# Designed miniproteins, single chains, continued (4): the designs that were tried, part 85

Each design is a single chain, and the fold is of that chain. pLDDT is the mean over its residues in the fold that is shown.

## One batch from the design tools (miniprotein)

Design m15123
Fold by ESMFold2-Fast:
Structure m15123 (fold): chain A 113 residues (1-113)
Amino acid sequence: MKIEEAVRRALEELEALEREHPGPAAVTVEVVFEAPSEEEIKRIKEEAKRLEKEKREEFEARGIVLKISVLETEGDRAELLRRAAEATQPPLQAAVRERRSFVEVIVAIVPAP
């Protein structure tokens, strides 16, 4: 899945949750890239940063905090989950305090299985 597609999917899931349950909701979508080259990693990071910046104002206007995190790991799933949780916690806590919804995309870069 591409990062932009993951952002769109996360927003669609959030809108579905908000229709079923009144009040703020949180959605996290994971995108996995296996064994990308250093040049591909650079492009992934640049795309994630660009998308977060470009969509931030649109999402804020809807009462949503958007976060896109790029996590590089040596293939340890437990380490990836721990680092994802650490990246998620501060922006999620901010959204909760401000009674805003939260949309997160975790971009996981892992070595070949």
Scores: mean pLDDT 79

Design m15124
Fold by ESMFold2-Fast:
Structure m15124 (fold): chain A 76 residues (1-76)
Amino acid sequence: SEALAAGKEGDPQHNVRLGELLLTDPSEQVRIDAAKALGQIKRKDGSVGYLINAREFDPSPEVREAAAEALEQIGY
């Protein structure tokens, strides 16, 4: 929601939740969206670990590509 986004900009807990969705959600589209959201946040913190894991190990090539693009966006 907009209230959560506005109140939690740069919040590490928000980034952790996106990382959890990226690695655990059964929906490929949700995992793609989580990777893109992490890339847009552009934080070089624990989020990098989630994106590296998804790039290397996710069964979907589309999720792996989204994670790779997100890593490029944050300058990793």
Scores: mean pLDDT 73

Design m15125
Fold by ESMFold2-Fast:
Structure m15125 (fold): chain A 86 residues (1-86)
Amino acid sequence: SMLEELKEQARRLAEELAALLSKLSPEQRAAIAEALRALAAELEAQGLTEVAELVRQAADAIAAGDYAAAAEYLARAAELGLELEA
């Protein structure tokens, strides 16, 4: 199904994102965390509070240097977002 295909893509992107985040500069990681916080605010304004919270947790994980956790939060946010739009 399309949802299963999207979940598999999200998992692969999460693995790639964790590896990428570990190789970026601190300034680049800070910019990504800021962009994720802006995205979370927009999602919350749309009533997607649970998705927004997962995106904020991803930004916090990046700031803490936990890139695997950041990627996992983003994957979970994508899964939940897809389920809410289905």
Scores: mean pLDDT 81

Design m15126
Fold by ESMFold2-Fast:
Structure m15126 (fold): chain A 91 residues (1-91)
Amino acid sequence: SDQEQAQQARDNFLDLADLAEKQGDEAVELSGSEELRKRLEEARREMKELLEKARELFQQDPQQGYQAFLDATGVAARIFTQFSTLLDKLQ
């Protein structure tokens, strides 16, 4: 169903967002960089806002929610890649 598809997309987003934040936290800890800490705070805010928007859209229409969670997952993937790449350089 559209609802089940949207819920799966939500769960995929939440898992990836959690991984992205964990990579960011480790990169900040290893670097001691205030600039990276600020970037991580901005990334967390962006992902939270996307989650809230997608949840609101899901309540109106599961299909719109599904698309919003896919879009949010793309942002979380970008953030994950950025912090993972940086973390690899710090190790």
Scores: mean pLDDT 89

Design m15127
Fold by ESMFold2-Fast:
Structure m15127 (fold): chain A 83 residues (1-83)
Amino acid sequence: MEEELERLRERLREAERLLREAERTQDAELVREALRRAREILREAMELLKRTEDKELILEAIGIALRAIGLELDAERLLEKLS
């Protein structure tokens, strides 16, 4: 569980870096990749929430899920501007 949360945090940081690069380069394909990654991270974080009874791990997974939702919304908004 803790190792899964750390992997999700690292993947989230990488997806956030991709979205920043996409905004800098005006690259719609990179925005779509960041969006796909955000959706996958959200799905996996939600599945972790179903498997854990540890309050601290639940709060960390919720934090990851909220950040992934934010990244998804930012990516969708940027994609609209590039369309």
Scores: mean pLDDT 86

Design m15128
Fold by ESMFold2-Fast:
Order: structure tokens, then C-alpha cells, then sequence
Structure m15128 (fold): chain A 59 residues (1-59)
């Protein structure tokens, strides 16, 4: 499940950024941006990326 994989990636990225001393708000914003880039590199279509990001923002 691509959404479940994206959620796992998001949590890993978010944890890394929090460990670097970023605020929760800053870490979330940056993690979403980095996740978009990672999904693009995996060949995920932009429309699907936005769908995934929207789901994660509601978490």
C-alpha cells in the first residue's frame, strides 16, 4: 500500500528532523516537502503525491 509506505517514510523523516532540533511545526512542513521529493524520485504521479500529502496533513 503506497499510502502506508508514505506514512512510514514520513515518520522516519519527521523523527530525523526532530532529532536535529527542529520544532514540531517546522519538522512537519519540511518532512512533507522531503516526502514529495522522495515520491517523485520513485516515479509516483503528482496527482497521487498530492492525495497522499493531503491524507498525511489530516493526521
Amino acid sequence: DLLEEAKRMFKVILGHLLDRGLSEEEARERALELLREALRQQGVPEEKIEEIIKALEEE
Scores: mean pLDDT 81

Design m15129
Fold by ESMFold2-Fast:
Structure m15129 (fold): chain A 92 residues (1-92)
Amino acid sequence: SPLDEAIDNLELTLRYLAKKYNIPKELADEVIAELRKIFESDLPVEEQRARADEVFARFLEKYPTPEGEKAVQALRQQADRVLAIKEAERAA
């Protein structure tokens, strides 16, 4: 589905950025697992956005670098794609 593809693209983006910016694999795996759980949930889109923002904030606390900020910026763009698909499915 478009939603599954968008979530998979988010995971692939994070895995790529983790290698590029030397983000620990364990930290990247935790972030992927948390975001996937949020985006596969039945929570309202607004609540999913808020929880994803909390995941990104905790990531930046653990990896407070310019590279971490760039990674979060890219992941926010992918998260916006996921949430847009969920909003469209809710409206249909």
Scores: mean pLDDT 86

Design m15130
Fold by ESMFold2-Fast:
Structure m15130 (fold): chain A 81 residues (1-81)
Amino acid sequence: SEKAEAVRRAVEEALRLMNEGLDKATSPEEQAAITRKAAERAAELARHYGLSDEDVEALRQALTDPSNIEAARKVEELLAE
């Protein structure tokens, strides 16, 4: 589905940015900043592909905190479409 493809693309872009940035990060503060920047970029991309504000926020939360079960569940539902 178009929603599943949009989520996949957003996640791939976030992972790419994290991999590129974390290699250069020298402090926990830099690591946290890189993760937030990657999550925000994924949110922008998901919004551009027409995801709802609720779905975009769930994706941002899941990328920032994988222990957020509610956000992770919503992302799994989007990927299953």
Scores: mean pLDDT 79

Design m15131
Fold by ESMFold2-Fast:
Structure m15131 (fold): chain A 64 residues (1-64)
Amino acid sequence: DKLKKVEEALKKDPDSVMLIISHLLGRPVNSVEEALKAFKEASEELQEKIVKLIDLASRNAVRP
């Protein structure tokens, strides 16, 4: 479940995940609740890109 993965990432590093979501959506994201709402409203293609970037950042210890 993509949403569950994003929720867990937001618990671990909210600032980095919000930055990734903000960048990919092209709009500001100022809270965990806003980030989750924006992700739920995003297209399947965009949701997959967000999850891939979160996963890459987590595995490589690189912050966006």
Scores: mean pLDDT 77

Design m15132
Fold by ESMFold2-Fast:
Structure m15132 (fold): chain A 64 residues (1-64)
Amino acid sequence: MKERLEKEIEGSLLFIEGAVYYHVMKDVEEAIKKFREATDLLLEAGGLSEEEAKKIYEQLDKIE
């Protein structure tokens, strides 16, 4: 139970970090990396469905 919450927090923080790289640092490559890591952790924690995660990955692939 604690490990799931820790993954949800880490995933959420990685999304925030990705947004900072994308909007503030203008580092698209690092932003995409953080968004992928965040999506993976949230999918493992059950915060995202496989369908939602797939849509996020498809959007990230279009930006690369």
Scores: mean pLDDT 78

Design m15133
Fold by ESMFold2-Fast:
Structure m15133 (fold): chain A 96 residues (1-96)
Amino acid sequence: MEKEEEARKLIEKANEYFDQGDYEKAISYYEKAIELLPEDSPERAFLYGNIGRAYDKLGQKEKAIEYYKKAAEIATRLGLTTFANMLKERIKIVEK
């Protein structure tokens, strides 16, 4: 769909900013991409995981945990077992 193509471009831009260490811009572009995606899509789960990683890089542990939990909830509902388990382990590490 057209919205999913726009989301893909926003995700590519977010990934570029993440790789450059501009985590705040990366989060902004990931959030814009999420607005274009269905609530329970696999892509939305992956994007929440990426936002969590960006907040972790910024030292914002509470926000990182919030977004990892959002990603894990969607991943669990969709049966993305490996990804859901990775997110649960990431949450345990950040909660230290």
Scores: mean pLDDT 86

Design m15135
Fold by ESMFold2-Fast:
Structure m15135 (fold): chain A 55 residues (1-55)
Amino acid sequence: SHMEEEYKKLREELRKKVDELETAIANKAPQSEIDKLVAEIKETLDKILEIVKKM
């Protein structure tokens, strides 16, 4: 279904964003970059939770 496809896509986006955050932390990236990645992760997680509520 369309919702299952969107869920899988968002899960992959979340995984990639978490990997990016871990890399940024390891490389001692600026706090502004870390804050941006955290905000993007939170946004993606909220989208996943909204889809799960409708499944």
Scores: mean pLDDT 86

Design m15136
Fold by ESMFold2-Fast:
Structure m15136 (fold): chain A 70 residues (1-70)
Amino acid sequence: MELIRLAIYYAEAKRHPDNAEAQYGAGLYYLRLGKKDEAAEWFRKAADIYESQGNTEKAEEARKLAEEAA
């Protein structure tokens, strides 16, 4: 089940809000659980962080997932 991983990613995302991988991971696990609105929020946060880091590929991937989820 994804619940334990979801909790870990959420806790990491809260402690390190600038950690793009934690935000992205939280989005993926919410998406797998069918929580599309929550997933979209996390993907948008991840995309913003990736873009600020110059990782355009990951930023585009996260934005696409957010649009598909929302």
Scores: mean pLDDT 75

Design m15137
Fold by ESMFold2-Fast:
Structure m15137 (fold): chain A 120 residues (1-120)
Amino acid sequence: GPPARSVAVVVPAKDAAETLPAAVESALAIPLPAELRVVVVDDGSTDGTLEAAEELAARRPVEVVRIPDQGLGAAVEAGVAAAADADGIVILDGGAPEADAAALRAVAAEGGIRLSAPAP
């Protein structure tokens, strides 16, 4: 497809307070020829994940979506819906320590939706 002008990274997060800031910052650090933002979906966390996400949103291009403990599929659906205006979407595991740079670059080049590979 055509190159993306805007890319969103969807980060489903459930009790991921310890890993979420690093995952979000790693995604935002990847240089792309597109506007980049992150959508964090908090799936009813109780460990401070929501507070960590809101602190990121105060100082980074991060949007926070909240759902009431509905599971990974519902979190992905909510995040993709919030990112529907983006030319490209990458879905990242919120427990992963770093973003998949290859998936982000591919989406920036071609548009569309990609799932980030789990860390090896």
Scores: mean pLDDT 79

Design m15138
Fold by ESMFold2-Fast:
Structure m15138 (fold): chain A 58 residues (1-58)
Amino acid sequence: HMEKKRRELGREIADELLTSFAESLGISREEIERLLAEGGEGESELGRLMSERLRERA
């Protein structure tokens, strides 16, 4: 029971964090999820997008 409750809470937190992160990068949450599912290649692409957005805001 506690494990299920923690998984549900973790999912809700992850959902909110992913949505905020996607909005910060100017992309959809679905695109973030897709990039994460790609593993290393997707993580590299996310890092590049973050660097570009941070540079634009500086």
Scores: mean pLDDT 69

Design m15139
Fold by ESMFold2-Fast:
Structure m15139 (fold): chain A 97 residues (1-97)
Amino acid sequence: DAIELLRIALGYIQRAKEALKEGNVSEALYHLDLAIEALKMARELTTDEEAKKLLDEAIGLVEQAKKALEEGNVEEALRLLDEAIGLIQQAIEIEEK
């Protein structure tokens, strides 16, 4: 079920954002790795081409957020994660139709 995996991915991204607010970059990176895994699994189960494009972009944004965190840029990481959340929510809307 692609939608359930997308909801799981959103949960991991939210947990990563919470960890960043507490200054715990290592916990955030752990949750983002789990989010990427869930997004990739959802992408393989997705049949809609527009939803696939949104998920490919969301995966790229989460990977960019991880790189921003490794470079010490928490503000940029949070911006990228918020953008990824929006794309994942759009993919869920498409899959529910």
Scores: mean pLDDT 90

Design m15140
Fold by ESMFold2-Fast:
Structure m15140 (fold): chain A 60 residues (1-60)
Amino acid sequence: AMKELAEKRRKRLLELAEKAMKRLEEYKDDPEKVKKIIEETNEELIRLHKEVEEEVEKLK
């Protein structure tokens, strides 16, 4: 269960990062947009990581 949860989290994080990278490339000449995208992406990544860690803790 732990391995499966970690792998699912990693895949979701990679997909989220890929989408964010594409948006960053689109707006690379717009520093304001870039900062906003990075901030929002970081918050989403932290949230996903927290949720998965809590799921792992619950299994113990």
Scores: mean pLDDT 75

Design m15141
Fold by ESMFold2-Fast:
Structure m15141 (fold): chain A 77 residues (1-77)
Amino acid sequence: SEREAILTGIAAVLTGIGALFLAEKGIDPEAAIKEGKKAIELGKKALEKATNEDAKKLAEKGIELGKKAIELAKKNL
């Protein structure tokens, strides 16, 4: 459902923001990677269900944030 796509996309974005914050502060890089991977998983699930452009943008943003968090956290390992 579109509602599930939007809510999952929002969850992906929020998880990605949290992961990126941990990565930027250099606090627990392993946790930052784990949360970044979770953001990507949630974003991909949202993208599969998304039929409107706003839902797709949320999903894509969650994936983007998760990828950035993982890349940044790996530099601090």
Scores: mean pLDDT 86

Design m15142
Fold by ESMFold2-Fast:
Structure m15142 (fold): chain A 87 residues (1-87)
Amino acid sequence: AEKYFNEGLEALQNGDYEKAIEYLEKAIEESKDKKLIARAYYYLGEAYKALGDYEKAREAYEKALELAKEVGDERLVALSEANIDEL
């Protein structure tokens, strides 16, 4: 899970948004860590937004928001809400 999450972030930094989506989806599928899953959904939203898929970006950010509230990640809550409002 952590390995796929890190590869997804690297792909995002390189502008390889399709590869980022693949790795972040794998991180979500393999992880049982809600904190990692919440962060993975946030970056999945970033990748979809970069590709212009605002519907999937919104869905990913909403999942990130839900999980971030559950785990008490106030920064991720704020980031997810801000990105949803800008879509």
Scores: mean pLDDT 87

Design m15143
Fold by ESMFold2-Fast:
Formats: structure tokens, C-alpha cells, sequence
Structure m15143 (fold): chain A 59 residues (1-59)
């Protein structure tokens, strides 16, 4: 499982890169998809965009 710190970092980066949101706990659909890709690249954990969004809300 990715750490809360890794999830938070991915969510912040995805929100800024997509321009959808700077709030890591409220990801739009593009930011959620990108956050899932960042987490997969960093940790090898494959998440759906919905799963990445839920983890970001909990982090």
C-alpha cells in the first residue's frame, strides 16, 4: 500500500499539473487519473482513479 505521504504528494502534483485543483483531498477526474499513475510509478501499486481519489481524501 502507498503511504499517506506518497498519496498526498501525488494528489498535490496531479491537481497542479492538470489545473483542476490545489486541494489534494478534492481531486477532479483528470487529477485523480494522474494521481493514480504517479502512485503506480512510485510504488508499483495499481489504483483506479476512484481508489486514488478516496486515498487522497483519507490522507
Amino acid sequence: MPTAEQVRGAAVAAGLLTGESVDPRDLGPRAAALAAQIIAAETGTRLSPEEARRLAEAA
Scores: mean pLDDT 78

Design m15144
Fold by ESMFold2-Fast:
Structure m15144 (fold): chain A 61 residues (1-61)
Amino acid sequence: SSEELQARIVNLLAETDGYVSQREIAERLGVSQATVSRHLRRLEARGVVEREPGRGVRLTR
């Protein structure tokens, strides 16, 4: 389940140009912003995503 949600986040970011807000990810995936925040922290720690204050997140290069 956690791995599936992380894959959905990565796929969403791969299909979206530029930065995506935590709120938009939560709305698109039908989960809470708290759930997205937890998974984004894990993905950022692994170097999979980049976080930009005021813009949101995107895949690392």
Scores: mean pLDDT 82

Design m15145
Fold by ESMFold2-Fast:
Structure m15145 (fold): chain A 58 residues (1-58)
Amino acid sequence: MQAVANDHYELDKAIDELGFPLIVKANGKQTVVESRKELYQWIADNKLTPPFTLTKYE
């Protein structure tokens, strides 16, 4: 299952619907995250902007 988030509200909703771990793509970058804290840290460290694509890692 995949979701696209265009803002912080949609991002939180997508996280709640999919659950961790997640594959996240934004601005040509991709990572796997295991928590909300890890995701927001990755966004901040890489200065990423929406849209964010989230895919459940299974």
Scores: mean pLDDT 84

Design m15146
Fold by ESMFold2-Fast:
Structure m15146 (fold): chain A 58 residues (1-58)
Amino acid sequence: MSWMERWIAAISRLSEEQRAALGAEVLALQATLPARPSDAELAELTARQEALLERALA
C-alpha cells in the first residue's frame, strides 16, 4: 500500500482529537526541515511520518 493510501486509511479511522494530534506532530516534524531539503532529508522525513502513522494506528 502506498504511503498516501495508508495516510487516508489512518485518518478515516482516527478520532478528531487523534487526527489533530497526528497533524501537529507531522507539522512539527516538517518544521525541522531546512528551506531547501536534500533527498536524504526528505527520505528521513518520509520514514518518520510513516513511523508516526504506524504509532497512531496501534
Scores: mean pLDDT 74

Design m15147
Fold by ESMFold2-Fast:
Structure m15147 (fold): chain A 67 residues (1-67)
Amino acid sequence: AEEESRRAGEALEEAARVLRELAPVVGDEEAAKQAEEVARREGITLEPEDVERFAELALEAGRLLRS
């Protein structure tokens, strides 16, 4: 539903923010784990395509921080 897509987007943005803010402090790998935990804590059910997009966005966020 629309609300589900909205919640997934908000959780993804929060996870991306955690990656962006934590990566320079604790490293990209740990930041990625923290971001995944945030998504799980919010009770987001990820479809396979959403998981792939999340991984791509998380990788891009980490790359931007290291550039």
Scores: mean pLDDT 58

Design m15148
Fold by ESMFold2-Fast:
Structure m15148 (fold): chain A 81 residues (1-81)
Amino acid sequence: SAEELQAKLTELLKELIKEIRELIEKGKYEEAYRLAEKKGKEIDALVEQLRDLGVKPTPEQVALYREALELIREVAEKLEE
């Protein structure tokens, strides 16, 4: 259902943010980037599925997505040092 897909999206975003932060704390930037790439594809597929159902992201989901993108940007910048 759309409700289950929305709950799954929120869960995946929260898990991604938590895991990336843990990897950053450990200095594992390359691993963090690879995780973000893999999980990003899963999240994008889920967002597309929700869009096809006419379901808009919640403000919480939008905030989490922006937070994830900023963390990924920080990781990418660190890898370019």
Scores: mean pLDDT 86

Design m15149
Fold by ESMFold2-Fast:
Structure m15149 (fold): chain A 66 residues (1-66)
Amino acid sequence: LSPVERLVARHELEKIRDKLEEAERLLKEGRYDEAIELLRSIGHFPKDAEEAKKILETLKKVEEQV
């Protein structure tokens, strides 16, 4: 990636990271519907809490690699 593309990707990941942290907190609190809605707001569509947890794990792993 070019420096500009990396900067844009990093800025988008920072926004996504905040939402991922919120979704993780909501899942830990048992607020599954709100966690699912947060994931939908960033373009992921979990059908239930278990799928939401799997998506969150995957996105956290991708975020760490960038």
Scores: mean pLDDT 72

Design m15152
Fold by ESMFold2-Fast:
Structure m15152 (fold): chain A 82 residues (1-82)
Amino acid sequence: SKKEAAEKLREQAEKIRRGEDPEKALKEAIKTAIEALKSSKDSKVIAEAVGLILLAVAHLLEGDNEGAAEAVERLAELIEKE
């Protein structure tokens, strides 16, 4: 379910925030988000999700685990509200 996907995303966000294998956690978050969005036909939701994924990647590349975690949490909210 989308609620279950959102919960998994929040778990990965917490791992990223704590610096617990943040690259692996982000990879799992992206995989979870893609699977959750496969049934979506809303181009606006898909575009917002892609933007949040890119934002999370950008923050992680700069060593900003908090910013990456916040982007993943926003992605979870987007998926849960769909």
Scores: mean pLDDT 86

Design m15153
Fold by ESMFold2-Fast:
Structure m15153 (fold): chain A 59 residues (1-59)
Amino acid sequence: MKKKQEEARKLFRKRYEDYLKSLETDIENARKQGLLTDEELEAIENSIKRRKEAFEKLE
């Protein structure tokens, strides 16, 4: 891989990981406020997990 492409990939990855962590915090807050059902929360958590796995395999 070219150095500039690798550097850009690392920056994008870090930003995306920060974004996913922010979403997890928002989901926990939504749960505490009763905005979402347990079933909806499980579906969203599964979605976030799958996005993390897909992004980790992104090349």
Scores: mean pLDDT 75

Design m15154
Fold by ESMFold2-Fast:
Structure m15154 (fold): chain A 73 residues (1-73)
Amino acid sequence: MSKELARRALEALDAGDVETAKAYLEEAARAEGQEVDFSGLSPAQLRAIALAHVIEDMPLKDVYAVIQNAESS
């Protein structure tokens, strides 16, 4: 379920629909039992999160934490 939602987020990003992509990623995080706010992220960060979750099977919370730490550095 969460990977399917992240895949839909990638499709939305490719179509230029960033708001729909954020909504799909938030739903994917909730499907994994996580409360993650993606509203503060750039489209490039949203794409990186979706790709890592879909391709690498990484939990969304772990990908989000890595990107947040990279932004802080």
Scores: mean pLDDT 73

Design m15155
Fold by ESMFold2-Fast:
Order: C-alpha cells, then structure tokens, then sequence
Structure m15155 (fold): chain A 65 residues (1-65)
C-alpha cells in the first residue's frame, strides 16, 4: 500500500469510529455527519459501493435525529 492508501484507510477508520461513538451516545445528527464524510472520502477514492453504503447509513441516522 502507498502512503496515500494508508492515509485513506486511517481517515476512513477514524470517521467510522466517530460515527459509531456518536450513535452510541444517541447523537444521531453527528453520526449522520460522519457517515456522510466517510461517503465523500470513499467516492473520492472511486469506491462507489462503499460510498453508497455510508450515504444510506447517514440517511438512516438523519431520520432518527
């Protein structure tokens, strides 16, 4: 893996971790925001399937907020 791939994997993991912590705390607005950021990052890398999954998660949590 290149340095840019490592940076991507780390940033994606941090966003997912923040989203998970937010949803556990009942902060669904923050959880949706972090999933949306993860979707944008995945799409920028060309991972359109992963981006779709994160956008669906963001939409689910927006409905709960």
Amino acid sequence: PSEEDIDYDVELALLIMKATISEMAGDYEEAAKYYEQAAVLAEQRGDTELAKIFREKAEEYRKKA
Scores: mean pLDDT 81

Design m15156
Fold by ESMFold2-Fast:
Structure m15156 (fold): chain A 50 residues (1-50)
Amino acid sequence: MEELREKARQLAKELTGEEVPEDESLDDIFARLEEKTGYSREEVLELIKS
């Protein structure tokens, strides 16, 4: 879970250009990624795992 959270935060920073708070929930990080990429949560998960 921690590894997934860190990868999600790193990807969010790369794609949004915004700092992601360390205490931001994984759900909020995924919501941010979905909004910026237009991908679903499942598609975001595949990006992180790839």
Scores: mean pLDDT 74

Design m15157
Fold by ESMFold2-Fast:
Structure m15157 (fold): chain A 56 residues (1-56)
Amino acid sequence: TYGEEAARKGAEAGRKGTAEGAEIAQRMGVSALSSGDEEAAREAAKASREAHKKSK
């Protein structure tokens, strides 16, 4: 399902701790939410926050 795939890709990008990763995670969260996957959206949002914190 797209929502879950988006969350996984977003989390992976976020784990790298890059500004680009944070942006990708944010976009994936929006995509997951629009597909009705709230859990995936929440996970992507968390990944985005983590990436921003690490990219400093």
Scores: mean pLDDT 65

Design m15158
Fold by ESMFold2-Fast:
Structure m15158 (fold): chain A 67 residues (1-67)
Amino acid sequence: SELERDIARSMALIAIGVAKATGGDEEALDRAMDLVEAGDFEGAIKVLEEAGDLETAKVVRKAKELS
């Protein structure tokens, strides 16, 4: 449903926001955030993995499984 996808998006955005607050790669995290907001979870995961942020990528992948 739209609600489940919105919840998944919110979970992914919270994870990215925490990574930004804890000194992550802001450029990669901003790109991942834009992709999540557009509904492209797989693109966001790829950007995070390529930037070496495997922990945030895992959380975004978990959020995608919910949607």
Scores: mean pLDDT 83

Design m15159
Fold by ESMFold2-Fast:
Structure m15159 (fold): chain A 70 residues (1-70)
Amino acid sequence: MKEKALEELEKLDRETVERGRELVAEGKEEEAKRLLVEGLEEAARILEKAGEEELAAKAREQARRGREKL
């Protein structure tokens, strides 16, 4: 269960980082920041489904703080 969630998180992280770098290269820095926040929100959902409630709460808090800066 947790191992599959870790694989999903690693895939999400790779895809988010790749898309973010592309957006920054295009001069779309605010879109890249928004994408990172959305990635953290999705990571929190994956962690919550895996029963990692504390890590999910931390990811949601990071997403909230990132969204405040957008």
Scores: mean pLDDT 80

Design m15160
Fold by ESMFold2-Fast:
Structure m15160 (fold): chain A 68 residues (1-68)
Amino acid sequence: DDAARDAAITKIAQHRDQLTPEEVAALGLAVDGHSVEEIAKFLGISPETARRLIERAAEKLGIEVPLP
């Protein structure tokens, strides 16, 4: 749902100081509907690292992001 995406983006913006730039980028791309593999390619990292960044960022923000 777009409303859920907008809420997640707002929460990322509110808590940006608690996240690394890589965590912000990975979580933002995941919320925007990109796959872990696409995020890994965009950031120049492994899919495993991309998944860890998303999970860590989501944990810091107290949200859950469905990963494929």
Scores: mean pLDDT 76

